# Ledger of designs, part 52: designed miniproteins, single chains, continued (2)

Each design is a single chain, and the fold is of that chain. pLDDT is the mean over its residues in the fold that is shown.

## One batch from the design tools (miniprotein)

Design m5790
Fold by ESMFold2-Fast:
Structure m5790 (fold): chain A 72 residues (1-72)
Amino acid sequence: MKKSRAAARIVALRIRLVGLEVDYEFGADKEQILADIDDVIAEAKRLMEEFPEDKDWYERVIAEAERLKEKI
């Protein structure tokens, strides 16, 4: 069950990033979007410390978040 919980956490972070990208494209407040992306990065970093076995997946989430910040 630990692997299924890890997958759910990773998918949740990715869904948050997709939602933020869509919100940005539709004119949401840039400062709020950047703050929400930073929150996703902070949560991914926290989860990497708690679940080091999934580190590579959380690093990918952080890379996706940083790439989104570059677009904004």
Scores: mean pLDDT 82

Design m5791
Fold by ESMFold2-Fast:
Structure m5791 (fold): chain A 87 residues (1-87)
Amino acid sequence: KEELKKLLEEAKKLFEEALKTGDEKKLQEFSRVMGKIIDIVSKKDPELAKKIEDLVLRAIVLFNEGRLDEAREEFEKAVELVEEFLK
């Protein structure tokens, strides 16, 4: 749970930096960190992990389309699901 909380805060920072700068490397690092979160969640709740994965993939697609506000909204939904898992 401690590792998951750390990864979530790292993902939040990377995504905000990507949104602010348009840096593709930050988005790639964000995707990698979210992949680690999804792997951890999938070991206990594969259905929840799939929902988080789908939201993260939508956020990345929307970011690449320049739809940054919608990308943030989808990521915020993914964050809420990870935070619920941490309870």
Scores: mean pLDDT 85

Design m5792
Fold by ESMFold2-Fast:
Structure m5792 (fold): chain A 60 residues (1-60)
Amino acid sequence: MDQTVQDVVNQMNDVNVPQSTVDSYVSQMNQSSQQGQSSFDQTVSSVNGQMSQQVDQSTV
């Protein structure tokens, strides 16, 4: 994620995008990163629950 954010910021600077727009983008990406981590944790918990059910079905 850090590499992608840096690449986008560099592109914005190359095309003379206003600094306020660049700052807004960086802030949104930092906020999105925190939300993404929370969503990932929920997905992992859901998958673990499904895997437990599959194990119960395969246990003789």
Scores: mean pLDDT 63

Design m5793
Fold by ESMFold2-Fast:
Order: structure tokens, then sequence, then C-alpha cells
Structure m5793 (fold): chain A 60 residues (1-60)
């Protein structure tokens, strides 16, 4: 079902929508992960805020 509230509300403190898109693109194109796992990676980034971002940068 479509979200009834702006999705950016929860993602704003963790980063911009551009960063979210970059994480997805990286996971699918560079790491070869399917979209489902890329979505889980974005959710994990949200839950861990900048901490997960630092780990993702190391994987790059």
Amino acid sequence: APPEVPPGLKFAPAGSPELRASIRKLATEVLGLPEDEADALVAAYEASHGEFGRRLQELL
C-alpha cells in the first residue's frame, strides 16, 4: 500500500533521499545484491544512522 505519510520523515535524520538512492545503486550494481537485500541495507542504515554509513563506505 502507498505510504500515507511522507517517507522522508524517518529518513531525514539519517540522510538525504539522494544518499538512499546511492546506497541502493551501490548494493545492486557494485555488490550485485537483489533489490530486496538492497532495501534491507537501506533499512539497516536508517536503524544505525551514520554508523552503518561508515561501514558501507569501507565496503566501497
Scores: mean pLDDT 61

Design m5794
Fold by ESMFold2-Fast:
Structure m5794 (fold): chain A 62 residues (1-62)
Amino acid sequence: MRLTREEAKEFIREYALENNIPMDLSDEALDRVVDAFDFDGDGTLDEREFRLLKQMLDSELE
């Protein structure tokens, strides 16, 4: 399964808010995060890229 840029950004916002993760949730910051994990550069995240993104978010939890 693949996530679009917008789906990935929405997931990050909701996940960060639900888990009280202290990160910048602006569109610009979220674009940078998605770009960092979009290894193929095709504008979507595959399951592996999404898992790495989620692991990064989990690492921000205290």
Scores: mean pLDDT 75

Design m5795
Fold by ESMFold2-Fast:
Structure m5795 (fold): chain A 56 residues (1-56)
Amino acid sequence: SKSYVAQPGDTLKRIVSLLTDKPVSELDIYIDGVLQENPDLNQYLGPGTVVTVTER
């Protein structure tokens, strides 16, 4: 698993692209340790939010 702490202006899409080259369909995405189902990739995350991705 890879993790990133959100910075001001970060979208989920940007953070995921920094952590992996895999498409979202091949990933489990966690926000503050909570597994996301069909997350909005264009959502802005508050600074300090922890995003974790695990490749399936």
Scores: mean pLDDT 85

Design m5796
Fold by ESMFold2-Fast:
Formats: C-alpha cells, structure tokens, sequence
Structure m5796 (fold): chain A 87 residues (1-87)
C-alpha cells in the first residue's frame, strides 16, 4: 500500500495514449529495484503480471527491449500508430 504509487497511476491515466508508453517505461525504471511498488503499479494500471517477466532475471533487472515495450504498449491498449508516436 503506497500513496505514491496511487498518485503515479492517477497521473499516468491523465496522459494521452502517446505519452503513456514513455511514462510507463520511466515508472518501470524508477521502481525496478522495488518489486512490491512495481507490482502495485502494474496492478493499479491493469497491466498483466507477464510484464514483470522482463524484470525477473535472478541476477538483476532487465529494461525491456523494443519488442518488450511494444508488447507492454499493446497490453495498455495502445494502437500501432500511438506506439510509433511514443517511441
């Protein structure tokens, strides 16, 4: 339970879809070393737990590559055109 994460999720939802992908990447990077806050963020945003797999390596966290970012954006409901504008 974190008021910070709830505020971040509310601010995220106010963004136009083209800006949501960039904000999502920044939030994942910000909370990459805090699995509890990252899990709460994904839950608040409605992103499937499979997005967590890009952060799962035993010896560290991986930033998603372009294919991972495209998959995450599609899970957020962005169209191919919105993804191109965000990248």
Amino acid sequence: MSEEIKKEAEEFKKLPPEEQLGKFVKLVIKYRYDPDKLAQLLKELGVPMEAYRHMEPVLGYRVPDIDGLVKAAKLLGLSDEQIKKAL
Scores: mean pLDDT 64

Design m5797
Fold by ESMFold2-Fast:
Structure m5797 (fold): chain A 96 residues (1-96)
Amino acid sequence: MSPREEASEVIVAVASGSRDYALALEEKLLQLKEETGSILDVRVLELASGASVVIILNKTKEDGERTLKFLREQKDLVRAVAKALNGDAIWEEAES
């Protein structure tokens, strides 16, 4: 009986350049997951355009904001977008 506790944000980070950069970013995010416990999962996807995206699942909005702050400090990151998975969909955008 905790619908609020099942709320999570999805952060989609579009890595600038190659898949190798996206994989390096995934490794850093997996380390952040182990250190903080704020991240539920991290996945790398390749788009048909040849761009790579990193999808980060966070348990809470506050955890998502912490992840966005980390991503803003990555100078080669093109863009990160956050989305709430339940309730009214909220789109937030961050640039480095």
Scores: mean pLDDT 62

Design m5798
Fold by ESMFold2-Fast:
Structure m5798 (fold): chain A 87 residues (1-87)
Amino acid sequence: SAMDQIEELIDQIREIIESSGLPEAAEEFRRRALEIVRDESLSPEQKVAGLKALFHELLARHGDQLSEEQIQQIGRLLGQMIDIILS
């Protein structure tokens, strides 16, 4: 299902963050991303805005601890999630 694909992409992002030595940030990202995508009160556009805000918050707090390649990989996975949500 579309939700199964989104949850798999969230888990891939979590693994990238965790691999950077940020296990607590990885679990917080996963928890908050799942909360956003599962929230029945949010429109697809509101879910996209929430996920983008979550990504910007991750970069603001931990961007110096993530490589440029890891940031780019997370951005690509986030883009795939957004495409699924807006389909």
Scores: mean pLDDT 90

Design m5799
Fold by ESMFold2-Fast:
Structure m5799 (fold): chain A 100 residues (1-100)
Amino acid sequence: SIAARLEELSKKFEPLVPKLSPEQKEIMEEAVKEQLPEAEELAKKYADASEEEKRKVRAELLKKVLEIAKEKLKELPKTPEKEALLEYLEGLIEIAEEVL
């Protein structure tokens, strides 16, 4: 199930959160911020849409945010924490693609 996969990914990632560099955290925050205007426009456009359509729109936006974060992370030096964070993001992208 999607919920079980999310729980597994979270359990693998949770011990790494205190070990993430300030630069890695900033990249994650900036990827979200860059997509906020598009998210707000989509929320207004799809306010009256079906729950199925809303889920697909949210999944597409999440995938876009995660892919932007992955590309920015590639520019940082290779560390075990970076590799684990990239693996976590790739797992989330797979789940988002299954909702699409």
Scores: mean pLDDT 76

Design m5800
Fold by ESMFold2-Fast:
Structure m5800 (fold): chain A 71 residues (1-71)
Amino acid sequence: DPVIARVAAREREEFLAALRELEGASLADVQRWLRRNNPEVGAAVEGARSVAEAMRLAEEALATRVQQALA
């Protein structure tokens, strides 16, 4: 569904923008924020060893959701 895919892409961009506001936060704070605001992405980043890895895993999880909406 193109509408669902577009919404998912917009949600991904807005979520990533909010994550960038956490640039000074600890890994634990980033993981807590993700679990609260998007539990599925939060689960994907539980094993992250750094903020950079958490950001990458979150981006990958959101990209996968956009792909699922396109299918």
Scores: mean pLDDT 72

Design m5801
Fold by ESMFold2-Fast:
Structure m5801 (fold): chain A 75 residues (1-75)
Amino acid sequence: MSPEEILEILLEVIKKLLSPEVAQKAEDTAEELRKDPSKSDAEIMNAVSDEIIKIEGQDKLNELQEEVVKRARAS
């Protein structure tokens, strides 16, 4: 699975499991960084993860990562 596919799954999981306000901030962060061609999908994923930690905390990020892994394995 490509880093781009993993990033898209992460954004979908955030949108489904978190509040619309937090989901919008995550999407805005990803979109802003995607405008910089020097940024890899892995760096964008890290920035989105950092934003989730700031708002919801590390435990919530861990829950999201478990759901991403589950969805990736189902594909």
Scores: mean pLDDT 80

Design m5802
Fold by ESMFold2-Fast:
Structure m5802 (fold): chain A 62 residues (1-62)
Amino acid sequence: SEEEKEKLKKEIIELVTEYATKYLGVDPAAARAAAEELIKDKTLEELKELLEKAKAFLEAVS
């Protein structure tokens, strides 16, 4: 379960960082820090929901 949580956090951080860097012109380090802050206190269930929403959003803007 902890491994699953770590994988979800990493996926979300990568997606948010890539989006902010490519589309918003945010510095990669700043984008990563913001993504980490966003998810630091999230439960496994909240992380799953956030990942689904992030993927749906990226598909809509692709």
Scores: mean pLDDT 79

Design m5803
Fold by ESMFold2-Fast:
Structure m5803 (fold): chain A 113 residues (1-113)
Amino acid sequence: AMAARRADLEARAKSLGLPVEVVELIERATATGDLEHAEKAMELAAQRGDLDGVYTAGIAAIGSAYRRGLPFEEAVALARELFDKVIEKLKNDPQARKVVEEARQRLEADIAA
């Protein structure tokens, strides 16, 4: 990796209040349309107690699906499935699971507005 790329990621992470690795995974999810990066970002943010990071990963999942040519309703459905998948993975981590559930509630409220 180039030092300049790392510095750009660190600046964005600081602006968002997120860890660099979460921002990198979110950017990859958005750029490639690959939901695996959004899933990893959501898990990592949840384990750190970062509700805004989980929320942003959910938004990246919607954007990723939209970039692949899916209608908005199908993109939202994929993001909901991603939240369910991450909640199931975190079933033995009740604090991280709670962060994902709260971020999902916020995203659902924002989609309904």
Scores: mean pLDDT 74

Design m5804
Fold by ESMFold2-Fast:
Structure m5804 (fold): chain A 86 residues (1-86)
Amino acid sequence: MSREELEAKIAEIVAAMRELTKIDPSVQAALDRIEALGAQALADPEKAEEYLLQMLGIAVETAKQVYEKQQQQQAEEQRRQELLLK
């Protein structure tokens, strides 16, 4: 993998995580971890694939948690609105 390809992949993961922080600020800790792993991947290209897999794992797990939290909040908001409007 070239340094340019590695930087592009890191940038894509970081950009996706930054969009999630706009939805759920608690994602910031996961974004910080991903940025740290990205810096390590750039510093040690021989382990870059291992760091990228770790970053992807964190991103997928975080996205799943945000999605589940949104689904729960929507269900609770609908119940609250039904109670307030009746």
Scores: mean pLDDT 79

Design m5805
Fold by ESMFold2-Fast:
Structure m5805 (fold): chain A 84 residues (1-84)
Amino acid sequence: NVFEQSRRRRQQFQRDMRRVMDDVRRTSSPRQRRQMTDVGRRMGQQMGDPRDPMTVGMRGVAHLMMTAGMSVDQALAQLRAMLA
């Protein structure tokens, strides 16, 4: 069943995303946290996301880490470039 396989892949991606976000939250420096908050605020305004800026920023960073194999600093640089 193609629909069931797609649902399982989405659920796995969501679980993996939460784990990566949790790792970023625990391991990020104060500088990285400030940058994630700034990026998250700008992204939240553009997308109408009501979540706190830090959570929005962490999610963006985690997504790039998972899909593009980026480090936290590389993901932050990419998000800043996309918002420029």
Scores: mean pLDDT 81

Design m5806
Fold by ESMFold2-Fast:
Structure m5806 (fold): chain A 96 residues (1-96)
Amino acid sequence: SELEEKRRKLAREIVLDLREGFIEAAEESLEKVKEGNKEEIPSLVLSVSMNVDAATSQKLFDILKKKLNDEELKEFLKWVEKIIEQIRAQLEKERA
């Protein structure tokens, strides 16, 4: 029915808006961590985890259980930055 089609379209738009909100929060938290605010790492992990598969999400949450040295933190931030870029590209395609 036309109502079911409208419901599916609305649900898709809501999900995309929520995913965009989480990726914006992730980008903000990433910049704060890069500036030395390591207290933002849980917020970064949580907001990125909302946009990724279960396996990637588990790897992100495993980082919260570890005290990262500066080298490990640098590698983690590079990995997260790539994930954010991939999510941004996916969201642009889904909105087109």
Scores: mean pLDDT 85

Design m5807
Fold by ESMFold2-Fast:
Structure m5807 (fold): chain A 60 residues (1-60)
Amino acid sequence: STSEKLREIAEKAGLSQSAVSKAVRSHKESTPDASKEQIAEGLLTLSPEEQRAYVETLSS
């Protein structure tokens, strides 16, 4: 499920689950053609450093 993927990203990146959820939601709003699950799956392929950069960029 999407929630489980977001938790895995948060654990891997050393971030809060709420921060990851907010970033994915912002990305979904900018790319309505992609599902939250697809975005989360893509994030799981990234390194922890890239995951942190992603969340920081979208949380601004």
Scores: mean pLDDT 80

Design m5808
Fold by ESMFold2-Fast:
Order: C-alpha cells, then sequence, then structure tokens
Structure m5808 (fold): chain A 86 residues (1-86)
C-alpha cells in the first residue's frame, strides 16, 4: 500500500518511527480511522524528543492529518514523498 511505502522512504531518508508506532499508524490507515490516528499521534507527540515529534508530524502529513511543526527536514521530506506515493 502507498502509506507503508511512504513511511519506509521516510525512514530511509533518516526519519524513522519506532516499529510499534509505525504498525499502529498502518492499522489506523487500513481501518480508515483518521480520528484514532490523530488522537494516537497527538498522544505520541506529547513528551517525545524533537526528532520523533518531527517524524510523527511528517507521518501525519502522509496520512492527510492536520499537524504542524516549523523548520522540519522530516516534513519537507514527507511533502516530496507524498507527491510520489499516489
Amino acid sequence: DGLEAALDQLAEQGFPLPEDVRRTLLEFHRAKDLRGASQFIAAQIRGAPRPLQEALVAAALLMGLGFYISGSPAVETAEKIKAQYE
């Protein structure tokens, strides 16, 4: 599927998600549970170190969710990937 390939590319570009987080996001995506994905990402961002926050916002962008973080190479990478995975 497109999201799995996009998250793999994000990790290859230096912005990996923890495997449990990645699997959970893919489960929400396959279930079309965007509310669950949004709530999960918001919870994961709280207390996460900055690089993980940036990777989470990048993954949210790939899923079409409205999260924002400024000055992030991860988000810029996700914007490039998003153009390719459809």
Scores: mean pLDDT 80

Design m5809
Fold by ESMFold2-Fast:
Structure m5809 (fold): chain A 64 residues (1-64)
Amino acid sequence: MKKRVTVVDARTGKVLAEGEFDSIDEAVKAAAENAGVPVSSLRVVGRIQVDADHEVLLVEGPGL
């Protein structure tokens, strides 16, 4: 089931990815791709449920 996810750099507030994703892992992968870093370098440090279908992920990683 797809849900809307916004992935944000926890330190800068920069939006790294936003869209409909099948999973949180797919959203983090998209954020890593957009930032030009390996997905393994990103860590989810916070999750905010905005509504039933929208979640904000706060991520950090070296070189963001």
Scores: mean pLDDT 80

Design m5810
Fold by ESMFold2-Fast:
Structure m5810 (fold): chain A 96 residues (1-96)
Amino acid sequence: PAAPLPPLTVEEALELTRAIMEQLLDWIRAGELTTEQALLLIQGLYRQLTEIHTNEIVVQVLNEMKDVIKAHRDELDPEAADELLALLDRLKSKVE
Protein backbone atom coordinates (compact mmCIF):
# COMPACT_ATOMS: atom_id res chain seq x y z
CA PRO A 1 0.00 0.00 0.00
CA ALA A 2 1.11 3.59 -0.60
CA ALA A 3 2.40 5.49 2.42
CA PRO A 4 0.09 8.28 3.62
CA LEU A 5 1.11 11.82 2.68
CA PRO A 6 2.88 13.67 5.52
CA PRO A 7 0.82 16.41 7.23
CA LEU A 8 1.70 20.08 6.74
CA THR A 9 4.54 21.32 8.95
CA VAL A 10 3.63 23.89 11.63
CA GLU A 11 5.47 26.58 9.62
CA GLU A 12 3.57 25.67 6.41
CA ALA A 13 0.22 25.61 8.27
CA LEU A 14 0.84 29.06 9.81
CA GLU A 15 1.98 30.57 6.47
CA LEU A 16 -1.09 29.16 4.66
CA THR A 17 -3.38 30.34 7.50
CA ARG A 18 -2.05 33.91 7.29
CA ALA A 19 -2.53 33.97 3.49
CA ILE A 20 -6.09 32.59 3.76
CA MET A 21 -7.06 35.05 6.53
CA GLU A 22 -5.62 38.06 4.69
CA GLN A 23 -7.62 37.06 1.59
CA LEU A 24 -10.85 36.55 3.61
CA LEU A 25 -10.49 39.98 5.24
CA ASP A 26 -9.84 41.58 1.82
CA TRP A 27 -13.03 39.96 0.44
CA ILE A 28 -15.06 41.14 3.49
CA ARG A 29 -13.76 44.73 3.08
CA ALA A 30 -14.56 44.66 -0.66
CA GLY A 31 -18.12 43.37 0.00
CA GLU A 32 -17.29 40.16 -1.93
CA LEU A 33 -17.85 37.97 1.15
CA THR A 34 -20.39 38.28 3.98
CA THR A 35 -19.39 37.81 7.63
CA GLU A 36 -21.64 34.69 7.75
CA GLN A 37 -19.81 33.20 4.72
CA ALA A 38 -16.42 33.96 6.33
CA LEU A 39 -17.55 32.21 9.56
CA LEU A 40 -18.55 29.12 7.53
CA LEU A 41 -15.19 29.07 5.70
CA ILE A 42 -13.27 29.33 8.99
CA GLN A 43 -15.34 26.46 10.47
CA GLY A 44 -14.58 24.37 7.34
CA LEU A 45 -10.85 25.07 7.64
CA TYR A 46 -10.97 24.19 11.38
CA ARG A 47 -12.59 20.80 10.60
CA GLN A 48 -9.85 19.98 8.05
CA LEU A 49 -7.08 21.05 10.45
CA THR A 50 -8.41 18.87 13.32
CA GLU A 51 -8.30 15.81 10.99
CA ILE A 52 -4.57 16.20 10.11
CA HIS A 53 -2.95 18.08 13.04
CA THR A 54 -2.59 17.76 16.81
CA ASN A 55 -4.63 20.01 19.11
CA GLU A 56 -1.43 21.97 19.93
CA ILE A 57 -0.91 22.83 16.23
CA VAL A 58 -4.61 23.68 15.76
CA VAL A 59 -4.36 26.12 18.73
CA GLN A 60 -1.31 27.77 17.08
CA VAL A 61 -3.26 28.14 13.79
CA LEU A 62 -6.30 29.65 15.58
CA ASN A 63 -3.99 32.11 17.39
CA GLU A 64 -2.45 33.11 14.00
CA MET A 65 -5.98 33.72 12.65
CA LYS A 66 -6.78 35.91 15.69
CA ASP A 67 -3.51 37.86 15.26
CA VAL A 68 -4.31 38.62 11.57
CA ILE A 69 -7.84 39.83 12.45
CA LYS A 70 -6.50 41.98 15.35
CA ALA A 71 -3.82 43.50 13.05
CA HIS A 72 -6.59 44.57 10.61
CA ARG A 73 -9.33 45.36 13.17
CA ASP A 74 -9.35 49.12 12.43
CA GLU A 75 -9.96 48.31 8.70
CA LEU A 76 -12.97 46.06 9.40
CA ASP A 77 -16.55 46.61 10.50
CA PRO A 78 -16.39 46.26 14.34
CA GLU A 79 -19.32 43.80 14.44
CA ALA A 80 -17.68 41.57 11.79
CA ALA A 81 -14.33 41.62 13.62
CA ASP A 82 -16.04 40.75 16.95
CA GLU A 83 -17.97 37.82 15.38
CA LEU A 84 -14.80 36.40 13.76
CA LEU A 85 -12.81 36.67 17.01
CA ALA A 86 -15.70 35.14 19.02
CA LEU A 87 -15.84 32.13 16.65
CA LEU A 88 -12.07 31.61 16.92
CA ASP A 89 -12.28 31.75 20.75
CA ARG A 90 -15.10 29.14 20.70
CA LEU A 91 -13.11 26.84 18.37
CA LYS A 92 -9.97 27.28 20.49
CA SER A 93 -11.93 26.25 23.64
CA LYS A 94 -12.81 22.91 21.95
CA VAL A 95 -9.10 21.99 21.41
CA GLU A 96 -7.48 23.49 24.54
Scores: mean pLDDT 80

Design m5811
Fold by ESMFold2-Fast:
Structure m5811 (fold): chain A 59 residues (1-59)
Amino acid sequence: DGIEEARRETEEAVRKSREAGEYARETLPPVMAEVVEGLMEVSRSASEFVGERRIKKLE
């Protein structure tokens, strides 16, 4: 089921971005972690947008 797979792939990308940001915050100085988290947030938003387009096309 392409719709379910696209949805799960998007969810996994979002989850991994969150985990990476959390790990950075624990490991890096706060200011550096904030920069990394900002970049991950942009990447997450892009992944969500692409995922939504794929799901909409499969519906």
Scores: mean pLDDT 71

Design m5812
Fold by ESMFold2-Fast:
Structure m5812 (fold): chain A 100 residues (1-100)
Amino acid sequence: LTKGQKLMLELKKLHEEFLEKLEENRGSSFEELLKIVEEYAKKILELARKYLSDEVVKEIEKIIKEFLEKVKKENYSEEQMLKEYQEMLTKIQEIIEEEE
């Protein structure tokens, strides 16, 4: 497996853990859901740092930062927050694929 392929596999496992954690916290407050989203965004960045160059990691960090700032300042529903999280993941996956 290439570094990119290993990272994609780890991200897939992390996403499965994220979805399980969200289900466990179904009906929780926005603050509790936001903490889960922040924790998993940080874990994504940690994985990127293990597999990718500093330049690419900085691009991913910017995407994550913009996502977190947007979610924190907007009055989002759980569904809207999850949609933004999925869009963030898609952008990160596209960057990883470009490193092929």
Scores: mean pLDDT 81

Design m5813
Fold by ESMFold2-Fast:
Structure m5813 (fold): chain A 92 residues (1-92)
Amino acid sequence: SVAQVSVLDRDGNTLYTEAPASTKEQLEENIARAVVLAAEDPRASGIRVEVSGDKELQEYAAETLRKQFEKEGLRVEVEIKDGVVTARLIRE
């Protein structure tokens, strides 16, 4: 399975894209980096992780996103739909 991690702006445009991850370790590292980038860039609205056909890897990506955003003190809504895991930043 391959996963692609991207940081998105409010309009759904890509601000940053990580290299494709083929292992859980690479995916965790890419998510951690993307979360830091999203935290530091005021244009960022969320992170998208596209995962080919693997429900276990989709759930792993969702949990990793929740944990990494928690470390940054940021509130997020994480959802899995049609092979895409999305973490949306909640800013008030």
Scores: mean pLDDT 84

Design m5814
Fold by ESMFold2-Fast:
Structure m5814 (fold): chain A 82 residues (1-82)
Amino acid sequence: SMEEVEEEIKKLMEEIGKNGQTEELLRRLADAYLKLGEEYKKQGNLDEAAMHYFLAGRLYDMAGDTEKSREAFAKAKALSEE
């Protein structure tokens, strides 16, 4: 559910605050934002979905996950610009 994903994001942000922005933590945070984007899309909130897909793409890029970064940006673009 959306609430479970928001709780996961909160916990990941706390871990980043303690351990810094490791590639693993950035990738896990990106996974969580991607899931949140999917939940917003299911609810018809396409603007929020696109924003969260974009954030996931940026976080995957920072984590070095080029393939998942491209996929997330493509999802964001599809909702914003067809």
Scores: mean pLDDT 85

Design m5815
Fold by ESMFold2-Fast:
Structure m5815 (fold): chain A 96 residues (1-96)
Amino acid sequence: EEAAALALLEALLKDPVAEPFRYPPNPNSEFQKNTANPVSLESIRAARPRSLAELEALLDQMVANVRLFPEDSPLVILMDQAYARFRALLAERLAA
């Protein structure tokens, strides 16, 4: 499962929709101020998720951090798109 989780994470990292979330949070002052444990896709990769479930939990934490912003925030909209892409990639991998 570690190899499957890392391969899925790598596929998400290459997707353009994930670009704002690939590296440590941009010093957008509001996001940084309101995030106790900032999470990026690179920090998730560094944590080396051992299973698809562990990867999903880390991504859910990243989504939760972004949802501290107003729902109409561009960052929240982009995160929802990135998470939908992750779900699509996960479904494809489970079907294969």
Scores: mean pLDDT 68

Design m5816
Fold by ESMFold2-Fast:
Structure m5816 (fold): chain A 92 residues (1-92)
Amino acid sequence: MEFSISLEGVGLNAVTATVTGRDIDEVLAELERAMRAFAAQGVDVTVHIKSSGSEEDTRRVAEEVIKRGEALGLRVADVKLSGTEAVITFRA
């Protein structure tokens, strides 16, 4: 199973990061590091998740992304789930 996760910072400190991998734990660890950096900059973050796996796998990854974002103090503003793709918007 392969995951491609892109992060976009929104606002005056707009930044983008993309994490790609086959090991979900490694991908989530890199994502958490990037999200922590964005949260420290006070930017809104949009996370785009694309999976080569099932809808269930995509939903599970999206749920973990939400949990990690909330643990960093980010507030979930919007969640869109469609098959093997998910888009999560966080407010700083």
Scores: mean pLDDT 71

Design m5817
Fold by ESMFold2-Fast:
Structure m5817 (fold): chain A 112 residues (1-112)
Amino acid sequence: MLPLPRLDPSASYDEQLAQLGELVRVLYETAKTKSIEEIKEAFDRALELLREQYKGDPVAEKAIERLRQIYDDFLNELEKETDPAKKEEIIRKFVLRVAGVLFDYLDERKAA
């Protein structure tokens, strides 16, 4: 199972950025080292846990929906690619897009 750090809204901005950095590292490592089936199982489970944990938070629910869309696109691209160098590029692009969604989430919560 993917160990997702909780983004605590009561934590400092710097602490939330540290949590985001750890999440990005775990996502990259998982996507790089696991099979497509293992990646799918881990990420489907992670998204379901996030939905349960943040149920009723409209900012978090919006971020989770964007993460699901990015994840679906990622799996579709990864499944069709056979070149290892291009697979690594797809994984890097996925991780950066996930980081962008999480940064947007933190920024929206900081502005509120």
Scores: mean pLDDT 73

Design m5818
Fold by ESMFold2-Fast:
Structure m5818 (fold): chain A 90 residues (1-90)
Amino acid sequence: MERLQLLLEEAEPARRELERLGIKPPDPKYKEAMELAKEAVRYAISEPSEENYAKGREALKKAVELLKDLSAEERGLLFTEAAIEVVEEL
């Protein structure tokens, strides 16, 4: 539970900041990257194991490759949205 609690505490401030900045949801063309980022977050918060870390890393690598044309800031926003959505599913 401690990992989930930390993610929830981080997600709320991030969501408030995104709302304050008027940042819209990620562009639909990046939906696949968003789903891969969400998959990576789900593996990261699951039972700690080498298999789960490897699967999470693989998903992240695929997401980063799809987002290679974006700035670091835009990629960060996509990963932040993915993390918020995953913790809201918990």
Scores: mean pLDDT 67

Design m5819
Fold by ESMFold2-Fast:
Structure m5819 (fold): chain A 93 residues (1-93)
Amino acid sequence: SEKEKLIEDLKKHLEDVAERARHLGYPEIAEKIRELGELAKKVLESIDNLEEQKKFADEIRKGVEEAFRAARAGDYETALKILDELIEKVKEK
């Protein structure tokens, strides 16, 4: 199903980014991305509307890429803050 594909694609993307973060020496960022991925999967599984699922998945992807970009620039505090804010937003669902 489209829903199952969206969840799998997002999970794979987040695991790829977490692996890259770990390889670059950012294990704390990698662990937060993995936590976010598990929480996001549960939320996506609870959303019935495909357009809302796509929007949510895109928001998670964009936030994680922004955090990873900050980490690569050496701004680890901003990277962790972005991930923490995403985790809290996902928990509110």
Scores: mean pLDDT 84

Design m5820
Fold by ESMFold2-Fast:
Structure m5820 (fold): chain A 92 residues (1-92)
Amino acid sequence: SSLEAQRQAAIDEARKAAEEMIKEATELSRKSQGWSQDERARAAAEMLDKIRKKGRELQAKHPLVADEVRAIMDEAAGEAMRIFSEAGRAAA
């Protein structure tokens, strides 16, 4: 149905955004290995804020699947936090 297709397109857009943000977080994590602890912490915080902001924008754009979009983007934020935490432990 058109409604089902619209829901799926919105979910696909959120999943694509999540994958792109996780890729960016992974690349930032590698790039930041030579940076100070304060610079890494700031970069991580900015990346997490970017993911949260994108999540809010997608929820507003797709109210029919806002809860599903929120779940996808919250999971992406959790994965980004894990990536930065693991990189910090590897650098210690």
Scores: mean pLDDT 86

Design m5821
Fold by ESMFold2-Fast:
Structure m5821 (fold): chain A 62 residues (1-62)
Amino acid sequence: SAFDQVVKEMSKLADLSDEAKELIRQGVELIQEDRKKNGPHSDPSKEANQKFSEAVKLANLP
């Protein structure tokens, strides 16, 4: 799934807390909703990008 792929990629850079994983899950759900509305290659919404940015910040990624 897209969620598993994102978690796998981010886990290469840092250990992810449960809170960071939850933010990633929310971001993936928003991307899936965007793609359902706008097609499989639509850009992520601003809201989805914010969820991933918060996860990165929480994980102390560079």
Scores: mean pLDDT 70

Design m5822
Fold by ESMFold2-Fast:
Structure m5822 (fold): chain A 77 residues (1-77)
Amino acid sequence: SELEEKRRETILMFRLSALIVEADFLQRTRPEHAAEAQALRDQAVALINQLKEGKVSVDEAEERLRQLDAQLQALKA
């Protein structure tokens, strides 16, 4: 339902914001991965903007968040 989609969108925006904070921290603390961390942050910001503009579905955004999180976890290894 539309109400459920709005709740999922709110949760996604919160999760993307948390990812941005973690990517910013990684960029500052891991110089060897700074460029990759910056790219992940920029992609997460772009996804938030696309969600706000209705240019991506909630399902597509959830999949893209999973991919961004996987990339961030790989940089931390």
Scores: mean pLDDT 87

Design m5823
Fold by ESMFold2-Fast:
Structure m5823 (fold): chain A 95 residues (1-95)
Amino acid sequence: SEIDKLKKELAAKSYELAVNPSLELLAEVINLLYELLKKGYKIEKEEFEAFLRVAATALDLPSSSAETFIDYLKENGYEEEAEKLKEIVEYLKKQ
């Protein structure tokens, strides 16, 4: 299915981000998460928070908070991905 394909791509890109971190890979992962959310896939809060912890370590960010990632994306010209991440965070706050 489309969702299964997106989940496989998300897993692959998340792994790649952990071992070869870049802003472009972070943006790709956020776009994949957003597409999954729009297709009705339930993103689990614990899995999302685990992703942020791994990604923060890989990118050498000062914290694993979603706000830190949103600011990082905005500062580097990824405004669209920053807004997508904000929507994902707002969705998860209601769980």
Scores: mean pLDDT 87

Design m5824
Fold by ESMFold2-Fast:
Parts: sequence; C-alpha cells; structure tokens
Structure m5824 (fold): chain A 70 residues (1-70)
Amino acid sequence: SAEELREKVLEMVEKGVPPSDIVLLLLNAAHEGLPLDELKEIVRFLKERGVLTDEQAEAVIKTLENIKKR
C-alpha cells in the first residue's frame, strides 16, 4: 500500500540508505501499480529532506510518469 511504502521510505532515509536504492524501490512500486500521485509525494518528501537534488527529483518524476503511461 501507499502508506506501507511511505513508512519503508522513511526508515530508509533515517538509516542513510543510498538515494539510488530508494529510487529503485519507487520505480518497482510504480511497476506494481502504485498511484502516480502517491509516488510524486514521496519524491517531493525526498527532495525536501535533501536526499534528492532538484534535477534528480525531476528525472525520477519523468521516469515514473513514463512507467505509468505504459
């Protein structure tokens, strides 16, 4: 669920897991059918926490949008 994904992402951020691993989790969740709006909120959270740069956040969002189109 979206709530479980948010909790998992928060734990990963608190543990200092590399941003690339967190992004991979989000991409997998998109392929599993998680709503794009929920994924975009998580990307925004990662950007606000300084885990992703502005450019990285935009790249991730574009990738998520492309997955959800197919």
Scores: mean pLDDT 84

